# Designed miniproteins, single chains, continued (3): the designs that were tried, part 82

Each design is a single chain, and the fold is of that chain. pLDDT is the mean over its residues in the fold that is shown.

## One batch from the design tools (miniprotein)

Design m10842
Fold by ESMFold2-Fast:
Structure m10842 (fold): chain A 81 residues (1-81)
Amino acid sequence: MEQIEKNVENIKKNLGLTDEQKEEFLKRAKEAYERDGLPKAYGELVRFIAKEVFGLSDEEAEEIGERAYKNVKKLIEKRKA
């Protein structure tokens, strides 16, 4: 959670995101983290950027987020081993 918050804060500073957009993202990231930890939360971060920054559709953003989630999950599992 804290690492995600720092990343979102950095993005907010650079892109001038509203507090509402940040809160929506953090709420979804928290839920994802509760479901499957950091990898899922990172997937939500990537999905959020794809949708809010690049203007992609929900479907496209979700696909990109899921790919990021799977990639990070493998990396984290390797790191813990």
Scores: mean pLDDT 74

Design m10843
Fold by ESMFold2-Fast:
Structure m10843 (fold): chain A 85 residues (1-85)
Amino acid sequence: MIDDPLEKELADAYYDVVYTALQVIDIAGKKNNMDAIKRATELIREAGRIGVEVADNPSKETIEEGIKRLRELKKEVEKLLVEIQ
C-alpha cells in the first residue's frame, strides 16, 4: 500500500539480517557448531524485536533508528558468517 522508500529499506534491512543468519545456521549445522547456531538464532530474535518496537511506535525517526540498528546487526551476522567459514 505505502510505497514509502523508508519502510522498504526497513524491510530489506530486516530480511538481510534474517537470510544471512539462516545461512550461518545452515553452515554451522553441517559443522555441528552449536554456539554459532545459538548466536545466529539470537541475532534473528533481536531483528524481530526491532521490528516489533518500530510497529508499536511507527514514526520516521523510529523507522530510521530501526534501520540503523538492523544494519549494525547485519554486520554482526556477516562477521559470524566469516568466522564459521
Scores: mean pLDDT 84

Design m10844
Fold by ESMFold2-Fast:
Structure m10844 (fold): chain A 65 residues (1-65)
Amino acid sequence: MIEITVTVKNNAETVEKLLKGLEENPYFHGSKLIIIDKGSKDNTTEVVEKYKKEVKSIEIELIKE
């Protein structure tokens, strides 16, 4: 299983593009994506939670700091 860890802060648009790219690429199906949020004040965590509920091809874990 592929495991990818990404640190994010105030970059909702970039995170959404990453999530779409990983979901659409069969190479990443069955992988685990760990997103570490460094205290975003925009809707970054909301975008991650939305994809976590809707995406079935990858496992998404959100860690909020």
Scores: mean pLDDT 80

Design m10845
Fold by ESMFold2-Fast:
Structure m10845 (fold): chain A 94 residues (1-94)
Amino acid sequence: SINDQIQSQYDDILTQGIIDIQQVSQQYGIPSDITQQIIDQYSQDMDDVKSGIIDQTNTNNWTVDQAISQFNSTSNSINISMIGTIKQIGQQIS
């Protein structure tokens, strides 16, 4: 179903995003409490995106492919922003 496809994509993106945050945070020596705050914010942002994509898919004539494409585009922007933030924090600490 559309809901199952969106949920599967959400689970994959969230899991990979958390791994990316942990890896970059470790690379830049980010304290564990700050890393957890970034993960918490990322998880909240991704949950909000998932809800928005589901709502738009249900209210518009979106295909599964369109929904997944919009989800990927939005999540990629969030991922870039979060990684950029980690790098800035790392540079400030260094």
Scores: mean pLDDT 84

Design m10846
Fold by ESMFold2-Fast:
Structure m10846 (fold): chain A 85 residues (1-85)
Amino acid sequence: MDELIEKYAKEAAEKTGLPEEKVREVIRDVVSRVLALGPEATAEDILKIAEEEITRYFGPELSEEARDVLIGEAMKVAAEALRAA
């Protein structure tokens, strides 16, 4: 799981130009919150968690393009983590 988070965080950072360390923390926290919901977590639940964590780390002024990339990558990692659990 940590290796998967590192990989997607690096890809998201390269696509957005955002600091890799912060992107990694966002993805990690999204995954942790999604896993806490358990296997009944819906795509809508994952999206809400991703939006909340991205706003918490980068603020509401993050560009729509960067936000969409981060949401997409966080949702992919969270879905894979749930499938592996």
Scores: mean pLDDT 80

Design m10847
Fold by ESMFold2-Fast:
Structure m10847 (fold): chain A 73 residues (1-73)
Amino acid sequence: SEGEQLKQQAQAASAQYRATGSAEARQQMFELVARLIEVAPEDPSIAVAREVGRKLREIGDELDEELAKRKAE
């Protein structure tokens, strides 16, 4: 399905962006996510997954920052 292909491509682009910090990878990720929203905007599972994923990334970043502070002492 187009939605599944776009999801996999967006995940790959997101991983590349996280690994490289590339502006091109970031742009590709945003374009793929926008396309995914356009193709499957009414899929509740995708909408919920996006919201939960965003929240979990925020929490993860906060926890990683706190852990780094404790490790640095």
Scores: mean pLDDT 66

Design m10848
Fold by ESMFold2-Fast:
Structure m10848 (fold): chain A 90 residues (1-90)
Amino acid sequence: MDVEKIKEKVKEIVKEVLLEVPGVTKEDAEVVANRVGRGLPYDKVLDIDFEKLREKVREVAERSKEIKDPTEFRNAVVKGVQEAIRELSG
């Protein structure tokens, strides 16, 4: 799968999972998904288990749901998801 298709699939999963978390707005989900997508390594072959990615995004969102500041919430989720993608793609 080419990098652009992987990027779009990652953004889709991040957005869908975040919208399942109570209190997450559509705006928060879209901003996080776009930031995660932009941070993906373009020069690496990505072999991502999308089922494991979905679970990791859920875990990151659940541990971050107590963050009341939208900017801090978005930053925490982006960082956690990027770390999970790095782990899963190595």
Scores: mean pLDDT 77

Design m10849
Fold by ESMFold2-Fast:
Structure m10849 (fold): chain A 67 residues (1-67)
Amino acid sequence: MKYIIVYTESKEEEAKELAKRIEERTGAEVELVKTEKGADKMVELALELEKKTGAKVFVAHDGSTED
């Protein structure tokens, strides 16, 4: 199974860490896709990639814990 992680520049470290954990746990190939778009467009890109490739796609977005 293939995994794809879509991330922004500020989340590059988090994306790399997640990729490493998935790869170690599953032995699957993980592709990192850098984008400079906001959350909404990242979700669109993730859905498009999932439909085109059949891979499981994750988005490393700024999910701050809101009060």
Scores: mean pLDDT 74

Design m10850
Fold by ESMFold2-Fast:
Structure m10850 (fold): chain A 91 residues (1-91)
Amino acid sequence: KVPPEPVLDPEERERALRTIEEIKRKLERSKREYGNEFIPVRITSPDGEVSYFVVKSVSEDGEITLVDSSGDWTLEEVEEKAKKLNEEKKK
């Protein structure tokens, strides 16, 4: 079916919403169980590009606040950055 407006595919939009919900749950669980305020996440674009980010917070409107939005990091780099930020916050 041809969409009435040439925007993001409905499947891609649904995937983005699922990613936001998953990030929110991971952040809440990490805060509750470990006292961690920052989590590393993997985001896959519709084009199949994989980017890694450190999430600081999720707003009530579902907007995700990233510590650094460049996306040029490896998984190992985002995990180390999240660990350092969490250690500083626990002081």
Scores: mean pLDDT 68

Design m10851
Fold by ESMFold2-Fast:
Structure m10851 (fold): chain A 57 residues (1-57)
Amino acid sequence: SAMEREKLLERIRAGLEAALAESRELGRIGAQMTLRDGEKLGDEELRELGREFLARV
């Protein structure tokens, strides 16, 4: 669980940072909100959010 969470967070961060660098302002805002909110979420919510967000990029 903890190891899966760390890997998921790393993938989310890498994907969001890449999206922020290449995306327009709309994508940048969404990515920043996901990163900030993700830190407050539990493991299960992080996994679900990460899967949905990665599907978008």
Scores: mean pLDDT 62

Design m10852
Fold by ESMFold2-Fast:
Structure m10852 (fold): chain A 100 residues (1-100)
Amino acid sequence: MKLLEEGDALVKKGEEHFELSRRLQEEADREKDPIREGILLIEAGVHHLIGVNYYGEAAVKYKAAGDFERAEEVVKKAIEESPTPELKEVVEEILKKKLE
């Protein structure tokens, strides 16, 4: 019970960071100053990584609770949230290490 509730709370936090990352990327796409665009892209990347970390922690909680299906679902979702194939591979490796 407690582990599932903790996992759900972590997923919610991760979702908030993924949404913020996407908004920062949209702002960067509209930015005309290359320095400010670069700063927005870095901030978007930081929030994306924080979101991945929250989803990874949630997967650990779900596995500990015996909910392997939900753990697999959040790992897959975190990988799919990554905007490029190269970042998907990096995120997959990070989550694999965190769960093993």
Scores: mean pLDDT 84

Design m10853
Fold by ESMFold2-Fast:
Structure m10853 (fold): chain A 63 residues (1-63)
Amino acid sequence: LVEQIKQALKDAGISASIEVSVENGIVALSGSVDSEEEKEKAIEIAKSVDGVKKVLDALSVVQ
C-alpha cells in the first residue's frame, strides 16, 4: 500500500519530499510540497488508491 501510494504520487509528479505511512488503511502524509494545490492533489491521489480508508494531512507548504 505504501509503495502504491508513492508510485501514484510519482506518476503525478509529486514525490520528492513526501513521506507516506499506513496503518489499518489510514494513510499519513508528511513532508513538504511547493503549493496548496500540490497538497490537495497529493491528498486526492492517496485517497484514490485501493485500500485507503482515510488520509491524514501533515504536509507543509514551503514555497
Scores: mean pLDDT 76

Design m10854
Fold by ESMFold2-Fast:
Parts: C-alpha cells; structure tokens; sequence
Structure m10854 (fold): chain A 62 residues (1-62)
C-alpha cells in the first residue's frame, strides 16, 4: 500500500528530526519520496496534536 508506505517513511524521518516544527511538506517529499498529499496530511495532524507521532496511526489503514 503506497499510502501506508509513504506514511511510515514520513513518520520514520520525523522521528530522527529534533525540530519537527521546522519540517516542511516539500522537505518530506525530497527526503522520503512520499507524496506531497501524504506529507501535508501527516504534518497537519501532528501540528494539531503537539507532534505526537502515535497519532499517525489514525492515517494508516488497519
């Protein structure tokens, strides 16, 4: 599943970044190869949830 793979790549990359708030959707696309749509969706979710990476489970299919 391309969407699930993109979400995982974005989450893994963000887990290595100390200043997550400085990360842009464009940077995520360049660094992970994820789609801009997925990168933007993950960043929006994290900004709304104090950068809690566990919240990305809501974006992944069961």
Amino acid sequence: DKRAEDIEKVVVYLSTVEDKESVTAEELVERTGASKSVASEVLKLLRENNWDLSKTKELAPP
Scores: mean pLDDT 76

Design m10855
Fold by ESMFold2-Fast:
Structure m10855 (fold): chain A 98 residues (1-98)
Amino acid sequence: GPSSTCELKNSVLSGTATAHADGTVTVTVTNLSSSTVTVTVTASDSTSSASKSATLAPGQSATFTLTGHTPGETVTVTVTAKDENGNIVGKASCELTT
C-alpha cells in the first residue's frame, strides 16, 4: 500500500514526495537532463487535485507544496517534464497517504 513518502524517477527526473498529517504534500524534483525543462507536479486524491509548475535548468531542483487534500486519503503524485517545444521528455508517478 502507499506510504507517507514515495519516489519519482526516470532518466530525466528524480524526485521525492512526502505526505503530511494535515493533508499537505511536498514534492522535490531535480532535472537530471542536460536541457532546461518545464515540470508540472500534480497531486490528486478522491476529492481534490492541485498542480504547480516550474522551469528547471540542468541540475536544478524545485520544491512544490500542494494543499487541499483530505488527511488519510491516498494521493497520486504525477510529475511531467516538457522541453521548450512542449514535448514530454519525462513522466513519473507514485502514490502515498496523507
Scores: mean pLDDT 80

Design m10856
Fold by ESMFold2-Fast:
Structure m10856 (fold): chain A 69 residues (1-69)
Amino acid sequence: AKEKAQEYAEKAAAYAAAGNYELAKRYADMSARFSPTEEAKKYAELAAKYAAEGNGEKAAQYASMSSRS
């Protein structure tokens, strides 16, 4: 459901901001899996990519954008 995707995206943003990139990536991946919109899914995928790279600022930014899409 869209609500699940939004919840996971919000958690991804919070963990990315806290520097927990493993959990940020996990929740961003979950958000992408449950997102019904192309926009939200693409932002969640970007959040997961940047979390994997250790870029918490971009990971948090894209996770927040996914939650609002």
Scores: mean pLDDT 82

Design m10857
Fold by ESMFold2-Fast:
Structure m10857 (fold): chain A 100 residues (1-100)
Amino acid sequence: MPSEDSIIAELIGAFKQLFKEYFSKEVTAEILKWLEENMPNIKDLDSTYELLIKLFEWLAEKGYLEEEVAQKIIELLREFKANRETDVDAIIKKLKEILA
């Protein structure tokens, strides 16, 4: 089975790819910088979900994402955290449905 570290790396990588597909190059660069600055806070799967929740809160505060869309994603991430979801493909699929 993949280690928790492998799952975290896959999850962060998938989100980075999603951001490159959804946002402009300029916004993506700011997101990647924010992630690098906040990556030291990642200790486990729970802290990874907390980081992602905080990222979407920040995206809404910056106006890069509509508040209603950000809140739907934040609630979904809270559910994934509560259920300790490790299926990265399923996570990204659900996010793409909200972002469409």
Scores: mean pLDDT 84

Design m10858
Fold by ESMFold2-Fast:
Structure m10858 (fold): chain A 61 residues (1-61)
Amino acid sequence: NPVDIAAALTKAGASPKEIADAVLKNSRGSQMELVNDAVTGVLLAGGSAEYALEVARLVEE
């Protein structure tokens, strides 16, 4: 589940690149779905909007 992956890694202090790489490697779905789920997970874990946007940018690449 990309939301749970992004949330867990955010709580662990992972970088945006580490979160994006983990979501892309361990999840299936459209790019839009993966972006939305990764952003949701980061924000639910208390990540900043800037952090969530950087994860989104890296997932879209």
Scores: mean pLDDT 82

Design m10859
Fold by ESMFold2-Fast:
Order: structure tokens, then sequence, then C-alpha cells
Structure m10859 (fold): chain A 86 residues (1-86)
């Protein structure tokens, strides 16, 4: 439902913002993983893309690459909010 897509966008946006601020990589990964879970529940083409990007964001955060983590989490948020609006 739209609520799952909105939650995915919220978590992915929080992950991207935290990564941009140089926050804790473990917290960025946790937020991105939550975004991926909600994006998968939302479904649809944009929901699936949001889940893929959120998973990449989490992987890069776990490796300590906050620049890539933020980039992918930001893309996840964009697709998640598009799914919510559909």
Amino acid sequence: AAEDADQAGLYASRAANLAAMGGDPKEVAELAKKGAEYAKKAGGPDGQKAAEYAKKGAEYAEKGDLEKAGKYAGEAARYAFRQAAA
C-alpha cells in the first residue's frame, strides 16, 4: 500500500541524510535496511527499484562508504515516493 512506500521513502531519506552528515555507518545501514523492507512490501516497479537501491545503500554503509551509501539511499527514497504517489 501507499503507506509502505511512504515508510520506505522516510527511512531511505533518513539514511541518506545521516550519510551526508558523516553519521554512524551502522545506523545508516539499519535505516537503509528498513527502507528496503518497506519498499519490498510496497511492491510495484518503483517499489522494487527502491528496494534494490536501499539494499545497495546498506551494503555500502556496512563497508564504510558513506558517499555511495547516501547516493543509493537517496535514489531509493525517490523511487519509494514515486510508488507512494502512484
Scores: mean pLDDT 86

Design m10860
Fold by ESMFold2-Fast:
Structure m10860 (fold): chain A 55 residues (1-55)
Amino acid sequence: SVEDAIKAEGLKRATEKINKVIAEKGQDDWDGIDAVNREVAAETAARLEEARRRE
């Protein structure tokens, strides 16, 4: 479904951004990882709502 596709894209973006945080600041920056997760979650929620309006 389109909902599953949007969630899958969000997960991929979160993974890429987390990997960059680890590469730049090291594995101990859990605060940075948490911030990325919150940003991606908000973006994914907005995309899901937009998709429902365009169904």
Scores: mean pLDDT 76

Design m10861
Fold by ESMFold2-Fast:
Structure m10861 (fold): chain A 95 residues (1-95)
Amino acid sequence: SDLVQMVDDLIETLKRLARQISVSTPEGQKRLLGLMHGDVSLLEELLRSEGKEEAVEQLREMWDKLQEMIDNKEPIEKIEKFIDEQGEKIKELVS
């Protein structure tokens, strides 16, 4: 479905930005987190407009935990695995 593709696109974007954050300056991290937040917010609004409330809640929980993992400087491999696992859950909710 179009929503599944949009979730996949977000997951790939978040992993790419997370990899960039892992090698960035503090100023770079703030900018990249802003880009992540923008992309998450756009998908959240779209999912809400489609009545996918459970997917919206899962996406919000993912975003909150992802920010926490980045702030805690968790290994990039752990962050990417978390993003992939959360993406699969959200895809199930929009299928």
Scores: mean pLDDT 90

Design m10862
Fold by ESMFold2-Fast:
Structure m10862 (fold): chain A 71 residues (1-71)
Amino acid sequence: MEQELEEQLKAIEEMIEKRSGEENDFTKKVKEELLKTARYYLVNEGLTPEEAIEKAREDYLNKLLNKPLPK
């Protein structure tokens, strides 16, 4: 339900803060990207907040570290 999704998103936001340590301009942008991706996994995959944020973080890291060549 909508309220459960909002609570899960709140939990994800708190987990991002806990793992990132401190907040700065770069971290805020990363947080927005992670929340967007985590929301996708929550809605489409039905993952837990912890699983959703872990997958979102992996996707973000892969995007930064290993951009696939556009073939």
Scores: mean pLDDT 66

Design m10863
Fold by ESMFold2-Fast:
Formats: sequence, C-alpha cells, structure tokens
Structure m10863 (fold): chain A 105 residues (1-105)
Amino acid sequence: GPSLKELLEQLKKATDDEELKKLADEIIKLIETEELSVEELKELIDELRELLEKETDPFKRELIAKVLLTAAKKLLTYELSRNELLLAIAEILRAIGELLLLELQ
C-alpha cells in the first residue's frame, strides 16, 4: 500500500470529507501497526502540528488532531528521554485541547 509519507501528502491536499476521513483512518492504522522509530514519530508530530496550526476547516482540523494524538500516544510506548517524554505529553494535551474546542463550535 502507500507509505505513511505519501498518505500524509494526500491528506495535506485533500478537501473532500470522505477522502479526508479515509486518509486519516489509513494513516492512524499505519501509525498503530508499523514499526516507526522515535525520530520518524517526532518528524511526523512536527509536520502534523504545522498542518494543524495552518488549517482553518473544522473537519480537517479534527482529523489532523486525531492523527497527531495517535502519533504522540505511539511515541509514549518507546524508551524516551525526559525532554522527549515531556514533548509527547505536550502534544497529547494539544491534540485533546483542539478536539475539545472543536466540540464547542
């Protein structure tokens, strides 16, 4: 199937709700099932955070926040430095905060 990087590039370009949902679900499944390194997860988290900061569509923001939450939770399953652990926790709180704020809209 397509790589995580290819799916993420498609997610960036997609505007159709059905396509966005399918892409987000596929990305989440790959994050949960693939052996990703700490470095790959950190790079993914950085890219998702930048996407979330730039995105204005509420539905797309919700999906990006769900992907970010999944990546940050995956990172917590690894042996982390104190700074990496704090980063993972901060990104989980960011994603949860975004999802809660979207429910208020």
Scores: mean pLDDT 87

Design m10864
Fold by ESMFold2-Fast:
Structure m10864 (fold): chain A 95 residues (1-95)
Amino acid sequence: MDAETRRLVQEAREAIAAGDDARVDALIAELEAQGRHELALAIRSGRAAARYRQTQDLDAVIAEAEEILRRAVELGLLDEQQVKEARQAIEEARK
């Protein structure tokens, strides 16, 4: 991971930890505008995980994970094997 990506990941982690949704949304929008769709989805995933730790709302986390997976497939970021693995992980989490 290069220093620039590491800095953006750290900034996103700090915003997520602070519950600063506006800052997280702004970072996601900037990354999308830059064509950095994978990093934008990773930040969305991290926020969903942090919210689950705080709320224990498994249904909300699963819904967001399914939406992230759908978007990643639309963008061509995942192959069929990766999609299968992600779906299996989501299904296992429901149990």
Scores: mean pLDDT 78

Design m10865
Fold by ESMFold2-Fast:
Structure m10865 (fold): chain A 119 residues (1-119)
Amino acid sequence: MKLRYNPEDQKYVDEVLNLLNSLSKEEQIQLFNIMADHHQALSQQYLQIADQESDSQKRSYYLGLAFLHSLLAQAYKESAKLIEKGEPYEKVIEVLMLSGMSPKEILEELKKAKEELEK
């Protein structure tokens, strides 16, 4: 099924596609794996904070952040696999959006990962 975006979201989708098309397949896979590792590390950190938190509301908040970052890590790992299989980028964007990310958030995350690749 083809995703429809409002004009603002479509602009960010187009910028994501342009960024990915500027990279080799190996660089695209590295980009998504960098983000997967980053979110997995954040998930583990928030779990440790939650385990030490005595306030039930704060503990719930950190558990929520840990869960969110775990989902994002899985979405980025799945995105890397989709790129390896030669799936269209629209399917990659769909997987990331289903994890709760906006196209703007996806673009900002991929820009940060690209900076790590250019080191």
Scores: mean pLDDT 83

Design m10866
Fold by ESMFold2-Fast:
Structure m10866 (fold): chain A 89 residues (1-89)
Amino acid sequence: ADWEALLREAAAREAELASLTFEQLAQRGFELAKERGKSVEELLAETKARIAALKAEYDRNPSIETTRELIDLVIQGIYLQAALAKLKE
């Protein structure tokens, strides 16, 4: 089922995050900001706003699509937060 596939995807991504160092998390955040042509701070603010909007949508009408998008955005947010912390060192 699609939900079982999503749960396996989520578990794999969680395991990957747990295996990454702070430097590796920050590097992924910098690369993401570069790909989007935005600063880390700008993209992090946009990501937080999108998470809030998508969570509100999920609370009204939960779906596999909104859940997958939320997982992606949360992981992107983790990378961007690490990159921002690295910039402030």
Scores: mean pLDDT 84

Design m10867
Fold by ESMFold2-Fast:
Structure m10867 (fold): chain A 73 residues (1-73)
Amino acid sequence: SVRERLEELIKEIEELYKRAKNEKIKEKLKELLEEAKEVLKKLDSMSEAEAQRELIRLEAGLGLLKMAMTVEK
């Protein structure tokens, strides 16, 4: 379900935040985490299509941050 995928995404962001040493990347991970938590809170008020779009957007954001972490600097 979208909810399960979003909860897994939140856990992954939290783990990456703990591992990140670059302050800029930490701040962006924190921003993404707050966005993901906000989407989770609003999930029951969203259509399935809206929830899927938000999940894809958040997953894309995390993918970019993971890329940045491999080339930190």
Scores: mean pLDDT 83

Design m10868
Fold by ESMFold2-Fast:
Structure m10868 (fold): chain A 109 residues (1-109)
Amino acid sequence: LTPEEQAELERRIKVLEEKIKENPNDADAYLQLASLYFRLGKYEEALKYIDKAIEIAGEDNPEVLTLKARVYFKMGKYEEALKLAEKALEIDPSNKEAQEIYDEVRKKL
């Protein structure tokens, strides 16, 4: 990430944090926030906001499960990442992002 890219991501994070203060049950805002923290390499923060989105909207979203799998993969937690990718593919076998992370995790195991 360039300094300009990092500053833009941090600015978007602040906007989403303000939105969440006004609408604390907005699961999509938490997912967007998690994705931005993931892009910054802040994996613990990303997981925190993914878990908030799951609390609000439930676990049966393949996009949420795929993002969580990607975070665990980056953290070196390959067994946890594999289980999440498998669950995402059980829900939506055609999900390309879930297929990609599943294949990447399998190569590490």
Scores: mean pLDDT 85

Design m10869
Fold by ESMFold2-Fast:
Structure m10869 (fold): chain A 66 residues (1-66)
Amino acid sequence: SVAEQRAALLATLRAMVKDMKARGYSKEEIEKIAVFAVDAWAARHGWSEEQKAALIADARAIIEEV
């Protein structure tokens, strides 16, 4: 389901953000890479612009949280 795909992508993104922060990447660098990854994931899964915007919002929240 879309919900299962979304949950898997968010888990992957959270792990990526944690790893990048541990390696000394800046918030700006992490955000740029995370947005690029979300764009690629949305395109690959055929998600709508609305679904993509929601993912980008979640990605930004994860970057601030982690």
Scores: mean pLDDT 80

Design m10870
Fold by ESMFold2-Fast:
Structure m10870 (fold): chain A 87 residues (1-87)
Amino acid sequence: STIAEEVEKYALEKLESLELSEKARELAEEIIKSIVNGIRNGESLESLEELVKKFLEAARKEGLSEEDVEKIEEVAKEALEKAEKLR
């Protein structure tokens, strides 16, 4: 498997275990997809962290609860940590 495939699987399995609103789950899946695409394109982990921060700021603006935002942030952080360990 590629690093991108392993990170995607790991992050999606983490999301599946979480209690999230439908809107929060959809946005979390978009964030994971963006991280995975960034990894495939050779983006730096710093660049991907900035991307995640921008998505979370947009999620707050769209009215997601802070609890949902924190859960999504933790999954994204774990995904990036997994990518770092595999690189």
Scores: mean pLDDT 83

Design m10871
Fold by ESMFold2-Fast:
Structure m10871 (fold): chain A 94 residues (1-94)
Amino acid sequence: DKKKEEEEKLKEAEKLLEKALEEAEKAAQSEEEKKLVEVGRKILELLKKIGEHLEKYKKYNDKESLEKARELAKKVEEMVKLVDEGKLDEALKI
């Protein structure tokens, strides 16, 4: 069941990111490091919402849910790009 395998991979990625954020939060000493953890937590929230929209698409063949998942994925890509550019405050506004 390819559907189940994809859902399991997404949940596994969410758990790995959550664990990484917990470790990063404990290690964060600077305001910049704390902001980076906050951006990571927002990315995790967006990934969970993407998963919810993909689940609706898979259950109901709802194309609008697929489009919403794609829009949220673009926000994640934009946040990652801003992090790479050192623009943490701009990433937090997304």
Scores: mean pLDDT 79

Design m10872
Fold by ESMFold2-Fast:
Structure m10872 (fold): chain A 70 residues (1-70)
Amino acid sequence: MPTIRSVEEAKRKMDEIKEEGLRQGLPLQQIARRLSDLVSYAAPNLSDEELGEVYRYFQRVLQELLDKYK
């Protein structure tokens, strides 16, 4: 996993994971796992406030994916 150094970098990588997963036709579970792994890898490099922003974005992306798999 590449080093995540900012909230904006984390958000960009989450968007890339979502787009690539959908493009490849990956199951929701696999895309969600990749997103969760990214948040875990970002956590040690971010402040609590920055991690909160990343987690909110993660929740939003996950909800968008859930809406597509209704």
Scores: mean pLDDT 79

Design m10873
Fold by ESMFold2-Fast:
Structure m10873 (fold): chain A 88 residues (1-88)
Amino acid sequence: MLTIEIRTREEALKLANEAVELKKKGIVVNFRGGGGEGEVEALPVMLGIAKYTGGEVYIEPGGENVPRVEELAKEYPNLHIVGYREPP
């Protein structure tokens, strides 16, 4: 089992190209990310890799990105929203 922090969509896409080999080796990929724009942009790719390998994604979204991450969490049961942000 791997837990990976991705900062950008580019990093997530690079890992997606390796996802088939990781699955063949029986490696489950989990992700952790912050609330930054790059992490949120990477979310669909991270969610795909995690789902494909049987892993989970943990995100602490920034206030402006909370609604977007909440909508994705309805679609992806392996997406977990962690932490909190104070309302403005």
Scores: mean pLDDT 74

Design m10874
Fold by ESMFold2-Fast:
Structure m10874 (fold): chain A 76 residues (1-76)
Amino acid sequence: MRVTVRTLGGRSAVVDVALDASGAELREAAGRALGVDPGEVGLVANGRGIRDDETLRDAGVVEGSVLTAGVGGLAV
């Protein structure tokens, strides 16, 4: 499926991922598409952060979803 990832800095990219892909896999794809380190990318869908160990389906991500990406400084 294709999803749009938008950064707070105004950049966006479309990434193609499986519905059963993990949050970690989406973060890798978003980082590559945006030209940033995937470890610096925090992804938000439906008002919450996407966990590395959950599926995109469990996060409520569907074809054509628009996700917010924070780049740098996501505190644990």
Scores: mean pLDDT 76

Design m10875
Fold by ESMFold2-Fast:
Structure m10875 (fold): chain A 64 residues (1-64)
Amino acid sequence: MREELEREIDLGLMRMAVGVVNASSRLTKSDIPVLQKHLARAKEMGDKRAVEALEAAIAKAKAA
């Protein structure tokens, strides 16, 4: 029960983080470590949408 609630809260926070990343006007290589930490957290929580968005953001940052 508590684990389920914590998971739902964490998924909500991750979705907000994905929104912030998508709203960024420019992503740079210096952002990659932070994005990778968020990606690891999203994978641990099983949030496929956050994982896909963060992987896309990392790819964009690497291309910059």
Scores: mean pLDDT 66

Design m10876
Fold by ESMFold2-Fast:
Structure m10876 (fold): chain A 101 residues (1-101)
Amino acid sequence: SLVDELIKIAVEILKERGLYYEGLEEDIRKKFEEYKKLAKNTTNPHMLVDLFSMAVFEVLREHGVPEEEAALIVAEVLQRAFEKGLITPEELLAHGMRPVF
């Protein structure tokens, strides 16, 4: 699924940054599912990307990652997802990011 691919990208980036911990993937999945339930279990891909971004940001913040670094990590995840063809330029722009082709 889209969310499974986004989680893989987030895990790769967090390992590259030395921020990976045991249970990180489960923490992201749990937070995403909590947000998805609040969004009435949406199937809209744009909304799923937004909820995923919020989940990653919050999990990193809860684990002591500074706000600025957490935001940059989320941006890197979305940029890499775009490069892999998983999200659209419109989805990047909705998060205040400029698409790179």
Scores: mean pLDDT 81

